# Designs tried in a protein design run: designed miniproteins, single chains, continued (5). Part 42

Each design is a single chain, and the fold is of that chain. pLDDT is the mean over its residues in the fold that is shown.

## One batch from the design tools (miniprotein)

Design m17535
Fold by ESMFold2-Fast:
Structure m17535 (fold): chain A 82 residues (1-82)
Amino acid sequence: SDAERAEALRAEIERLMAEVEALIPQLPPEEAAEARRQIDNARLVIALLEESDLPDAEKLAVLQEVKATLEAVLARARALIA
């Protein structure tokens, strides 16, 4: 169901945020600031979606975009540390 997919996406987003946060101390200041901003934005978007009247399909699309953004942030952080 869309609700089950949304719950799975939220869990994956939480995992991605935790992985990015763990790498922040190893990042240059500018990249660390960007990573923190992206995590803060993800938390805000998820909170707004929980209170939102949007159709489940639109909520899923937004969660998928948040996930994709955090995956890109994590990939960049890992590349900078390597």
Scores: mean pLDDT 88

Design m17536
Fold by ESMFold2-Fast:
Structure m17536 (fold): chain A 65 residues (1-65)
Amino acid sequence: DEVSIRALAAELGISPERARELLEEAIRLLKEGKSRDEVVEALVKRFGISREDAEAVVRAAETLL
């Protein structure tokens, strides 16, 4: 959802393209059966974002499933 991507980008202060990358990775991991906490940890480690930002990404990804 383009609106959700733009809303997330504004919330995190990042580009829409970066928000899309984060959302696509979170959706992929959730579809693979990873728990919410496992996805948050993976985003923190791979993208160097805060846990707080990673939790916002996972919330948005859960809405798009």
Scores: mean pLDDT 82

Design m17537
Fold by ESMFold2-Fast:
Structure m17537 (fold): chain A 56 residues (1-56)
Amino acid sequence: SLQKQYEELSEQLRKLVEEYKKAIEEGDTKKAQELNDKALELGLQIRKLQQQIQAA
């Protein structure tokens, strides 16, 4: 279901945010930038899916 996909993507985003925080704490700026880009992309997917749920 769209709801299940939303929950799965939201969980992936939470994990990316945790990894991002660890990269910042370790001073790995390159890893942090990579994780931030992935989080932004995933956030757009979540927003699109949320709009589909609202439109249905």
Scores: mean pLDDT 83

Design m17538
Fold by ESMFold2-Fast:
Structure m17538 (fold): chain A 72 residues (1-72)
Amino acid sequence: GPSAEEALARAREHIARAEAALAAGDLDTKQRHLDLAEGYIVLAMAAGAEEEARELAARASVIGQRLRDALG
């Protein structure tokens, strides 16, 4: 599998793309990139980058929550 650094880099990339998709109102693309980021976060955690993986998981959660807060 990928190294911890590779997994973290891919997770950050997908989080950034999810953020851009949310700003553009593309909720399907946002969710796809959040799902991909979650997969890479799990791989990073398995590779020993637990602290960085938790930080990225928190960031991904905030992106998902902004839509929930806007809806109710």
Scores: mean pLDDT 83

Design m17539
Fold by ESMFold2-Fast:
Structure m17539 (fold): chain A 82 residues (1-82)
Amino acid sequence: SIFDRLRRELTPEERQALIDKAIEEAKKVAEDGLKRGLSYGTIYAAAYMVALATLIEGGVLEDAPEVAKRVKEYIDELIKKS
């Protein structure tokens, strides 16, 4: 179950690497979505889901609100550049 992944004890370095990976994967999804002409709502949703999935796979969930905020800020800026 997903809860079995959340039982893992991570070092601070491993946790930070997973946070960075979640944000990077979400950024890639957002950039691809904009290139494909997807709606802004779809781009935000897809990026958030990818970030959340990456965090769950890595066994960290507490950081989801912070990661979501950083992803939103990135997409907001990306849209302004479009």
Scores: mean pLDDT 82

Design m17540
Fold by ESMFold2-Fast:
Structure m17540 (fold): chain A 68 residues (1-68)
Amino acid sequence: MSLEELLTEALATVIEVHELAKEKGDAEMQKEAGELAQQALDAYRANDKERLEEILREAKELKERLEK
């Protein structure tokens, strides 16, 4: 997966987390999603594929928790 594909998937997942958290009234999770988005952008600018992969994994885990 390219660095651009990783960023795109990470941001898309974080947006889904933010929307789900907003629907559920979870202000703390909305804040965490915003922090993950910033971290993903920072990792992308640093050309850090490993950190982007970790951020994507964390975002997917949060999404799974919110979907239940």
Scores: mean pLDDT 83

Design m17541
Fold by ESMFold2-Fast:
Structure m17541 (fold): chain A 66 residues (1-66)
Amino acid sequence: ELTPEQKLEIVRQAIAAAKAGNLDEAKRLLLTVATPEQRPKIEAAKNLDELLGAAAPTIARVLAET
């Protein structure tokens, strides 16, 4: 499926989108690299703070795998 390098690039783009205030874009990007268990948590996020909290394990995993 996605390589570690592809996941890292997606995470970098998601962080950039989040910093720019683009919640929907950051959420969409993070959903492409999230595990099935993490995906519903990210989808349920209502705001940027909730999204960052839900996605923190996903981001940490991608960084550790690269």
Scores: mean pLDDT 79

Design m17542
Fold by ESMFold2-Fast:
Structure m17542 (fold): chain A 56 residues (1-56)
Amino acid sequence: DEAERLAREAAVHAGKGDYAGAAEALEAAAREFERRGADPLAAAARAGAAYHRTLA
């Protein structure tokens, strides 16, 4: 699943302290969740991306 892959990439970036990269990966995951109508997961991914951008 591409959205799950992107969410895992975000976790890897965050673990390395690359919060900007984590935010970008979560924004990409949110777009994939939106394409398939998984709106709550898309909203959660966007919230996570916004949080990581405050740390970048």
Scores: mean pLDDT 84

Design m17543
Fold by ESMFold2-Fast:
Structure m17543 (fold): chain A 66 residues (1-66)
Amino acid sequence: SVEEQVKELLAEAAEIEERLRAGEITPEEFRRRMDEIVAKLRELGYDDLADTLAAYFGAVVRAAEA
C-alpha cells in the first residue's frame, strides 16, 4: 500500500540520520539519500510531508557540519 511505502521511507530516513550522527556516512551522502526520499514522497502525493522532511534534513545537515 501507499501507507506502507511512506512508513518504509520514514524508517529509512531515521536509519540514515542515525548513520550520519554516528559518522558512518558523509553529509554529502546524507543529502543525496534524503533528496531521493523526498522525491519518492512527492511521487506518492505527500508533498506537505516531503516539504517538512526537506526542511528537517537541512537542519540535520547544518548541525552535523557545525
Scores: mean pLDDT 84

Design m17544
Fold by ESMFold2-Fast:
Structure m17544 (fold): chain A 65 residues (1-65)
Amino acid sequence: VTKLVGDLILAIGELIEVGAEGRVSYEDGTLVLTTVTGSKENIELLKKAAERLRKLGLKVELREI
């Protein structure tokens, strides 16, 4: 439970740092970052956030809508 909250806070912090718009959710031990816009620029920022989170040892999945 505590790990879940910490991982979500860390994910939100990384989205803010890179300036990405997205939805953060947690599924079966995986952080899921979902694009909320079809912007190619925003998709690249979400990819950057995902890479930064993976570098911290977190399991991250990127989803496009």
Scores: mean pLDDT 76

Design m17545
Fold by ESMFold2-Fast:
Structure m17545 (fold): chain A 69 residues (1-69)
Amino acid sequence: VDEEVLEAEVEASLHIMAATIALKMGDKEAAAEHYLKAAEALRKAAELSGDERYEREAEELERKARELR
């Protein structure tokens, strides 16, 4: 497996976790920012791997971020 893809997956997971914590604290702005950063990491994983599942997950996170604004 490509190390850069794994790094992008880890980065996305950390930001999703941070977004979840922010939402529990009532910080919608911080949650939206973390969802967008997670989506950026997943789009990078999609470009490196060619796996459209990463692209779909990135789109879902971008939608969640837009709903929080």
Scores: mean pLDDT 84

Design m17546
Fold by ESMFold2-Fast:
Structure m17546 (fold): chain A 74 residues (1-74)
Amino acid sequence: MLEREAEAALYLMAATIAEKQGDWREAGDYYRKAAELLEGEEAAELLRRAAEAYERAGDLEEAERLRAEAEALE
């Protein structure tokens, strides 16, 4: 559990760096990886952040899919 949370934190840092660089697709990929390591509401929030990043990158289909996954976790 703790190791998964630490790995998720590393992906979150990578996502934040990618966002600051304007690399929205890469940010979405990192948010999605972090969500895979977590469960419940925390994972749902990260999937929504990934969806927002993919929308900004122009990947509307992937964004819609991730929003549906986030809703299923609640």
Scores: mean pLDDT 82

Design m17547
Fold by ESMFold2-Fast:
Structure m17547 (fold): chain A 76 residues (1-76)
Amino acid sequence: SMSEAARYARLGEEYFKQGKLEEAREYYEKAIELAEKLLGPDHPGLAPLYRNLGRVYEKMGKLEEAAEYFEKAQRL
């Protein structure tokens, strides 16, 4: 459900603020997977989730992965 996707996104944000980057990545990826299944992969509501996951990868030093998610967000 979208409520579950929103819950995972909130957990991702909480872990990101704590510097727990692997947990932040996991929960944002779960949020995106659920949101894509419910809304479709081209829905503009996915843009904030892609941007947030991009920021997680950027903080992890995974710049190629970060760029991919920022590009996905920009195309929505």
Scores: mean pLDDT 87

Design m17548
Fold by ESMFold2-Fast:
Structure m17548 (fold): chain A 59 residues (1-59)
Amino acid sequence: VIELVARKETEEALAKAKEVLSEEELKQLGDAARRLIADPFDEEARRTLRELLKKAGIS
């Protein structure tokens, strides 16, 4: 299910992001992850997560 997939992606993203991203970027990632957990179709949160994942080298 897409909801379970999104949660797993968020968890993996958080683990990798903590190693690469700054405190400010981790805060943004946390906010986006929280929004996606509540609403997996939140476009703004999804976009923010994708951009931070690219910065962390995940593409």
Scores: mean pLDDT 69

Design m17549
Fold by ESMFold2-Fast:
Structure m17549 (fold): chain A 56 residues (1-56)
Amino acid sequence: DLRAAARALVEAAAAGDEAAVRRYAEAMVATGQVDADVDSPVDRENLVEVARVLTA
């Protein structure tokens, strides 16, 4: 679940789809394995970097 959400987040970020970035950031947080404020642009950017590491 976490890796699938992380890959979707990386793809959404690469596409510039801000709504999808927020949606998949929420999906990553919903797994309980990462903690971030998805309403914060800085936290969303940090989650994208975490997702890139997880999917490398």
Scores: mean pLDDT 81

Design m17550
Fold by ESMFold2-Fast:
Structure m17550 (fold): chain A 57 residues (1-57)
Amino acid sequence: MKGEELAKKIENLAKRLGKKAYVDLEGEFSEEEARKISKEAIEKMLKGEDVYIKKSV
């Protein structure tokens, strides 16, 4: 999955939940990496935290 596509999915979810997300993902992520990043972001949003993720592949 492209990092830009994954970042947009996370940012859109955060926006719908009224949370702030700064997500900078560059390169092509494996399904396993994309799933791990998504879980981390969702867990933070559910706890009421803002999401800050920066990763390059």
Scores: mean pLDDT 80

Design m17551
Fold by ESMFold2-Fast:
Structure m17551 (fold): chain A 70 residues (1-70)
Amino acid sequence: DASARAEAEKLLADVEQKLGQLEAARQAEIDALRAEYARDPEAVEQRVRDFVTDVQREAQALYDQALQQA
């Protein structure tokens, strides 16, 4: 549906924006999600959300570790 596609597209854009700083390590995963979105946008929406949550957790852990050691 158009609404589901628009929301999935926004989630992908948000993922790309947040992962810009980790792009080299995460580019392959972003490309895979975009390819999957072209085939089944609704199925990808949940995967994008899970991916964002995982990346945020990793980024936060790295940030906290750096601050603790700095």
Scores: mean pLDDT 68

Design m17552
Fold by ESMFold2-Fast:
Structure m17552 (fold): chain A 75 residues (1-75)
Amino acid sequence: SERRRREEELEREIREGMARMWAAVWAMSPERPSDEELAAAARRLGIAPATLRRMAEELAPRVAELRAALLAAEA
């Protein structure tokens, strides 16, 4: 019982970590995920699409700032 509960909690933590990593990696891409791509990723990760969207949206402005700075340095 206790061991199973800990395994379930660790599995959830791993899935949440993977979702956060996915959101970060995609936010760094030149293309943002479509609603369909986001929903498909959320289903594969076992997380709510709304949660994954929130993670991506939170990272988007920070990534945009860094991207703009890099492009300015390239010019």
Scores: mean pLDDT 72

Design m17553
Fold by ESMFold2-Fast:
Structure m17553 (fold): chain A 65 residues (1-65)
Amino acid sequence: EWERYVKELEELYEKTRKENGDEAAIVKANEFAARWVQEHRPGSREEREALALKAAKAVSRIIKK
């Protein structure tokens, strides 16, 4: 579910930022987003691209907070 993804992404980003700094947190957030997209991969190419963009936007919003 999208809501769970956003919550887990935010928790991972904040935890990694506090423990390892901003650069490591950005790397971990992007890795988490990529894995989530892979696991929730829709059947069509168009839907896969839309999901990847949506996931990337969530990472950007957390970083720009």
Scores: mean pLDDT 79

Design m17554
Fold by ESMFold2-Fast:
Structure m17554 (fold): chain A 57 residues (1-57)
Amino acid sequence: KYDKKLLDEEVDLSVELIKLSVEKRFATDEKEKEELDKRIEEIAKKIEELKAKQEAL
């Protein structure tokens, strides 16, 4: 059993995670790398929360 809205949100977040990872790879500024790392961790946490909600369905 799954929820399409939660699945779509997980896919969107996964795409953003990939984009941020690519940006971090090409970033030259250490402060920007740190900001990107924080955003990557935040998105990864949201993906885990969405997976937990899917399991509850």
Scores: mean pLDDT 78

Design m17555
Fold by ESMFold2-Fast:
Structure m17555 (fold): chain A 56 residues (1-56)
Amino acid sequence: MDEVMKLAKQAAEHLAQGNIEEAQKLLEQAKKIGKKQGIPEDKVVDLTSDLGGQAL
């Protein structure tokens, strides 16, 4: 969970800066790690949205 949160925060920061491509890459990594830990992709997207105001 902590690793997913770190990647979600980084993705949110890149979204805020307008770096959409980097944000998407970080979000994809968060989804992959979350899936291994039994966290649904939708939950990872929601976490990123909460941290950055909008998910990709």
Scores: mean pLDDT 73

Design m17556
Fold by ESMFold2-Fast:
Structure m17556 (fold): chain A 64 residues (1-64)
Amino acid sequence: SSKLREEIIEHAKGLLKKLAEALGYEEYTIEQLDENTLLMTLKKGDEVRKFLLDLLTGELTELK
């Protein structure tokens, strides 16, 4: 893959980690679903929250 693309993905993952920390979650998983989508899952006890990040637009959406 393109080195620039890899750098964009790593920066995006860094932003998601900062969001997890800001929300007070110590347990989180970041998964790349496709070329343009990252999924972050946050866990705290029995509480689970999920966020999708669009790498093309920078839009972050919480899944309900």
Scores: mean pLDDT 83

Design m17557
Fold by ESMFold2-Fast:
Structure m17557 (fold): chain A 82 residues (1-82)
Amino acid sequence: KEEEIEKALNDAIERLYDLVGPEEARKAGVEAGKKLPPSASTVEIAFARVQAAADVGRKLGKGDEANRILEEAQKKIEEFKK
């Protein structure tokens, strides 16, 4: 289940990296990770990186595609928590 959630988040990160560029997405993800508590799980860190990359997409005028990727990832996470 955790592996499935991680896969969904990694798939979303790859799609967002293709959308906004890997360097900018990675930089945004690192900054988002710094804002999380030290107790944050691997899944919480990965999801914060996905949200940060989607924010970059929105700033680049690609918000519709970025939001679609984020929503698809969120839907998969919800399915795996059932």
Scores: mean pLDDT 77

Design m17558
Fold by ESMFold2-Fast:
Structure m17558 (fold): chain A 61 residues (1-61)
Amino acid sequence: EEIEKKIEEMAKRLAEVLGIDPETARKEFENLVKSAPSKEIGLEIAEAFVTMAEALARLAE
């Protein structure tokens, strides 16, 4: 429940930065969290990835 909401929020952020479909981004993050040793670790990795993508996109301008 809470994890799913966080994935949706991160997917929207990534989709906006990359200009891609938010549903595609959500699927990728769901798979990432599912393959991690724990849901908490998966969420931390996903959040770090989104933060890094946002930072890189800003630097590219």
Scores: mean pLDDT 77

Design m17559
Fold by ESMFold2-Fast:
Structure m17559 (fold): chain A 58 residues (1-58)
Amino acid sequence: SAELEALAKKYGISVRQLEGAKVLAESLSREVAVQYLMREMGLSREEAEELVDELLAL
C-alpha cells in the first residue's frame, strides 16, 4: 500500500520487511515485532516501537 511505501522510505526499511513486522505484530505480539525490528534492522527500541504502532494503525 502507499502507506507501507511511505513508512519504508521514512525508516530506510524495505516494504517486504515492514510487511513481515506487521504480520509478527498482528499474529504474535507488538513486542515480538519490536524485537524483530531492533535485531534485524538495527533500529533503536524507541524507533521500533514507533514504527510498530504506525504499522498497526494501517
Scores: mean pLDDT 85

Design m17560
Fold by ESMFold2-Fast:
Structure m17560 (fold): chain A 77 residues (1-77)
Amino acid sequence: DEEILEKAVELLREAKKRTETEDPAEVSKETADRIAELMEKASDEVEQLLTLVIMSLSIAARYKIVADLDFLIKSLE
């Protein structure tokens, strides 16, 4: 679980850097998909936490708004 959470945080930090130059909605969608792949190997508790992160990113992508990536990173630490 710790390794999965660490990888999710790395993906969110990369997404934050990418949103400076790329379309934030596309970055949010791609990041949500990559975190969903990590979720397949996670425990139920970590799956619930990652599901909330994925939902936040998916909502941001759908409504074309910038996700609060700093808040999501802090939530997983």
Scores: mean pLDDT 78

Design m17561
Fold by ESMFold2-Fast:
Structure m17561 (fold): chain A 60 residues (1-60)
Amino acid sequence: MKLSKEQAEKFEKAAKEAAVRELTRDPSLPAEEVRRIALEVGAKAAGVSVEEAEEFARQS
């Protein structure tokens, strides 16, 4: 999986912000649900597919 440096930075920033936001709103959210939301938000911010973002997260 290959993201540009800009895409990787946008993904990581957006994913972390989304995870913190969701957990602040509802700390009882299952970890799997938080990860799913973070991947979707991060992928959208980076302009890549969720599948590409998930592969990047596995390779990092």
Scores: mean pLDDT 77

Design m17562
Fold by ESMFold2-Fast:
Structure m17562 (fold): chain A 68 residues (1-68)
Amino acid sequence: SEEELERLEHELLRLYLEAAERGDAEAVKIVEETGKRVKELQEQGASIEEIIEVLREAIRRVRERLAA
């Protein structure tokens, strides 16, 4: 859903700020690369569901990294 997409985008931004504050350059890079990938998918007419899955995977990766 559109609401789920917005929620995940806000969560990714929150994780970006946390990664930057912690000085985790690799976590920051994951978020930045994810943002570029989402733009590419939107330009290609990908479904909201495909974009949501990309965001969920990126959030999972960043959370796992920041929890270590």
Scores: mean pLDDT 86

Design m17563
Fold by ESMFold2-Fast:
Structure m17563 (fold): chain A 64 residues (1-64)
Amino acid sequence: MSKEELEAEIKEIEKAIEELEKKIEELEKRLKEGDPSAERELAQLYAAKGVLEAALSFLKSLLE
């Protein structure tokens, strides 16, 4: 895998994390307003964010 391909993948994952954080912020507002359906969606988005952060950490570890 080339360094350029790895850097491109890292940038795509960082952008995906930013998009997820925006959705999490919207759902946290709904949960604060007492919407129980937001709790289930938040749990799924936090799990997805964790997976992406783990992938990002792994890809960054491949850069020297």
Scores: mean pLDDT 82

Design m17564
Fold by ESMFold2-Fast:
Structure m17564 (fold): chain A 60 residues (1-60)
Amino acid sequence: KVEELQREADKAIEAGDYDKAAELYTRIADVLEEQGGDPRLAAVYYAVAGILKAASIAPQ
């Protein structure tokens, strides 16, 4: 499940679609929290999503 979302996120980054990549990284973090996994790993995905969202703010 997480691997599929990560592949989609990687494709979005490759295409320069940082807004979509940010959404996908947020979904990965949510799934990790839902599964009761490593909270530090979920925090990393949330942080990366924030960076990707910032990168998407001025698309030119």
Scores: mean pLDDT 77

Design m17565
Fold by ESMFold2-Fast:
Parts: C-alpha cells; sequence; structure tokens
Structure m17565 (fold): chain A 96 residues (1-96)
C-alpha cells in the first residue's frame, strides 16, 4: 500500500540522516541506496503522473544534495537535506 511504502521510506530516511550526521560513509551509502529504492516505490504507487514525477525528481535532488554535503564534510546539512526531502515527499504522496 502507499501508506506502508511512505512509512518504510520515512524510516529509511531517518536511518540515512543518522548515518550522515555521524559521518559514517559506509552506512550512509547503504541507507542512501535503500532510501532511493523506497522513494521509488512511493512514486510508483502514486496514481497522479504529475505528483509521481515531482516525487521522483525530489528523491534524486535530495540524494544529490546529501551526497554533495557529505563529501564536503557538512554532515548536519546532509542529514537536514534528507529529512526535508523525505517530509516533502510524504506531503506530495498524501495529495494522491
Amino acid sequence: SLEKAVEEMKKTADELAEALRNGDFDKAIEYLKKFIEKAGKVAELVKDPELRRRIANLAVATAISAIGHLLEGRFDQAAADVRAGAEEMVRLAKES
């Protein structure tokens, strides 16, 4: 269900944010892969094609920003990027 996919994505985003905040590169990469997979499932379950496109684009933008900040050593910002992106994806999914 969409609700379950959203819950799984949110949980993975929290795990990713913690790994990013701690500067744990190995865990951050592992959870980033899972986050992208779960965000993809949310997008797939959204029936509105415009909302689906917005969720998919937001997931990619969130991943790029988080990786960029992680590589710069900006761990708190990388974690904030993921939390903000996940919250907006949840909001968009609820509009479907």
Scores: mean pLDDT 87

Design m17566
Fold by ESMFold2-Fast:
Structure m17566 (fold): chain A 80 residues (1-80)
Amino acid sequence: SEIERLLEEARELIRRAKESKDPEEALELAERASELAREAARLARERGDLESLREAILLEAEATAQRMLALMELEEKKKA
């Protein structure tokens, strides 16, 4: 389904963000994952798919954490 595709893409982007050695790339990947998870949440809510909505909310939280970590790493690199 469209929701499943969005969730799978968001998971892959989060994985790539975690594995990225470039904090600017990690930030962009995490932001994109957040967008896809948010769209999946919107569609899941519209369709009453509570399981997919739960997964989308958890992926949004993971994407937010990865975004924050990338921002912290960028700030540390500027101080060094």
Scores: mean pLDDT 87

Design m17567
Fold by ESMFold2-Fast:
Structure m17567 (fold): chain A 41 residues (1-41)
Amino acid sequence: ADEALERMRKNLESIKTNEKIKQYLEDLIARAEAGRAALEA
């Protein structure tokens, strides 16, 4: 059905957006940990 295909397309776009957000948050955490290590140097 066309409705199922439309839903799948929207889910795919949502997953791509969520992956970008996840990557951004992981990057922030890594930077925070690196900052802590630098303060101990």
Scores: mean pLDDT 77

Design m17568
Fold by ESMFold2-Fast:
Structure m17568 (fold): chain A 57 residues (1-57)
Amino acid sequence: SMQLEAELLAAIAILKAYILGKFELADELAKLLNENINNESKLPELIKYFEEKLKEL
């Protein structure tokens, strides 16, 4: 499901940010996930965002 994909990508991005000492970014990513995960129309955008963020980290 797209929700599981978004949650997995977000979890990896949050963990990587945390390991890199980017605590504010980790908090921001967690907030973004929580605010949008239950909105089906936003899931494709959310997935793309976390994929791009993972590439930047």
Scores: mean pLDDT 86

Design m17569
Fold by ESMFold2-Fast:
Structure m17569 (fold): chain A 96 residues (1-96)
Amino acid sequence: GREEAEEGAREAAEAGTFGGTGAGAVEAAAEAHSAGDVEAAAEAAERAAEGAEGEGREAGEAAARAAAGSREGSQGVAVEIGRELRKIGDELEKEL
């Protein structure tokens, strides 16, 4: 339920803060969004944007935007955007 999704997002954000870079948090947000937990994805993306700086912050903000778009009922478009954000986050980590 909603409370479970919020707890999961909070735990993921905490774990990312201690050992993860912004890219890992963006991937977690994309996965939550893909599973249908739009609220969890939005919160995880917001926390990722706050923890990241420079290019990582830009990726986190894009993920938050995609999650918000899905919540408005644009699910088909948001799924493709989420997939692209996941790829960008992974490439960002690999190139550094």
Scores: mean pLDDT 54

Design m17570
Fold by ESMFold2-Fast:
Structure m17570 (fold): chain A 93 residues (1-93)
Amino acid sequence: GPLDQAHQDVQQATTAQQIRDSVIRAIDSALRTSTGDSRRAIRRARILIRRATTSQGLRDAIIRSRDILRRAPQTPSVSQVIQTLDTGLQILD
């Protein structure tokens, strides 16, 4: 019903914000050790994730960010960001 939907929407909004903030912290950590094409890919992922304000928007941003990072040089930092994105996606599902 409408009350159940409102409760789910509040829960999803709070979860999306927490996931987004956690993912951004992981990305900022990875950026400190990244250079060149890997750094550019991680920076692009950061922009996409930072702009996501809804659960669906965050899901879409994570999927796009994974695709960008998979095409980047596979460094430990890139792999760590991909793992963090995969964890965030599992929580959103």
Scores: mean pLDDT 81

Design m17571
Fold by ESMFold2-Fast:
Structure m17571 (fold): chain A 75 residues (1-75)
Amino acid sequence: LTPEQVRDAEAALVEIELAVGRIAASNLIKQGKVDEALRLLAETARRAAQRFAELGDNEGSKYAQELADKYEKEL
């Protein structure tokens, strides 16, 4: 694998982790656990922002930071 292929794969994994977090949060909301869902979404977005920054994806990092801030504001 080239370094570029590894970076692309890691970025794809971050996006998958965001999607998995959204699915888990949706299930919590269906159970009436809205605050727990918002906390999970905020934590997942914060981790994604850090990972995107480590990969040099400044746009992805900024987007994930804004998501985390939005979910934390709703708590």
Scores: mean pLDDT 83

Design m17572
Fold by ESMFold2-Fast:
Structure m17572 (fold): chain A 71 residues (1-71)
Amino acid sequence: MEEARERLRELAREGVRRIRETAARGGDVAAVVHEELRRMTEEGVSLGLSEEEARKLAADLLSQALADANP
């Protein structure tokens, strides 16, 4: 669990960078958010989480990372 959480936290930080760059250029932020959540979910499943657990953790960590970035 902790290893998966740390990996997904790193992916969330990368995702926030991409989301912010997309917003800065006037791109489709919603599409990028959806793609990052899917990518994080797949990584979580590969690390032993259930799909439901991975989706929930991905959403929580991405939301936290976005809030921390003060967009």
Scores: mean pLDDT 81

Design m17573
Fold by ESMFold2-Fast:
Structure m17573 (fold): chain A 72 residues (1-72)
Amino acid sequence: KKKEAIEAVNSAIARAKEGDLESAIEELRYAKELAKDNPEAVEALEKAIEKAEKGDLEGAIEAAEKAKELLE
């Protein structure tokens, strides 16, 4: 479960860097479902989703990277 959540976050970061925010948001939502047992990671993923929905690419990537650290 944790490894799958990290993979989803990595995929989201890659999509965000390509400018594909729609796919990035979908991957972040998937990671959030996988990370349900880690409330701190869920909160970081929610922040990443909110930033991505606003078009804040840099903020979304930063929040996603924080979520990945919390999923370790």
Scores: mean pLDDT 81

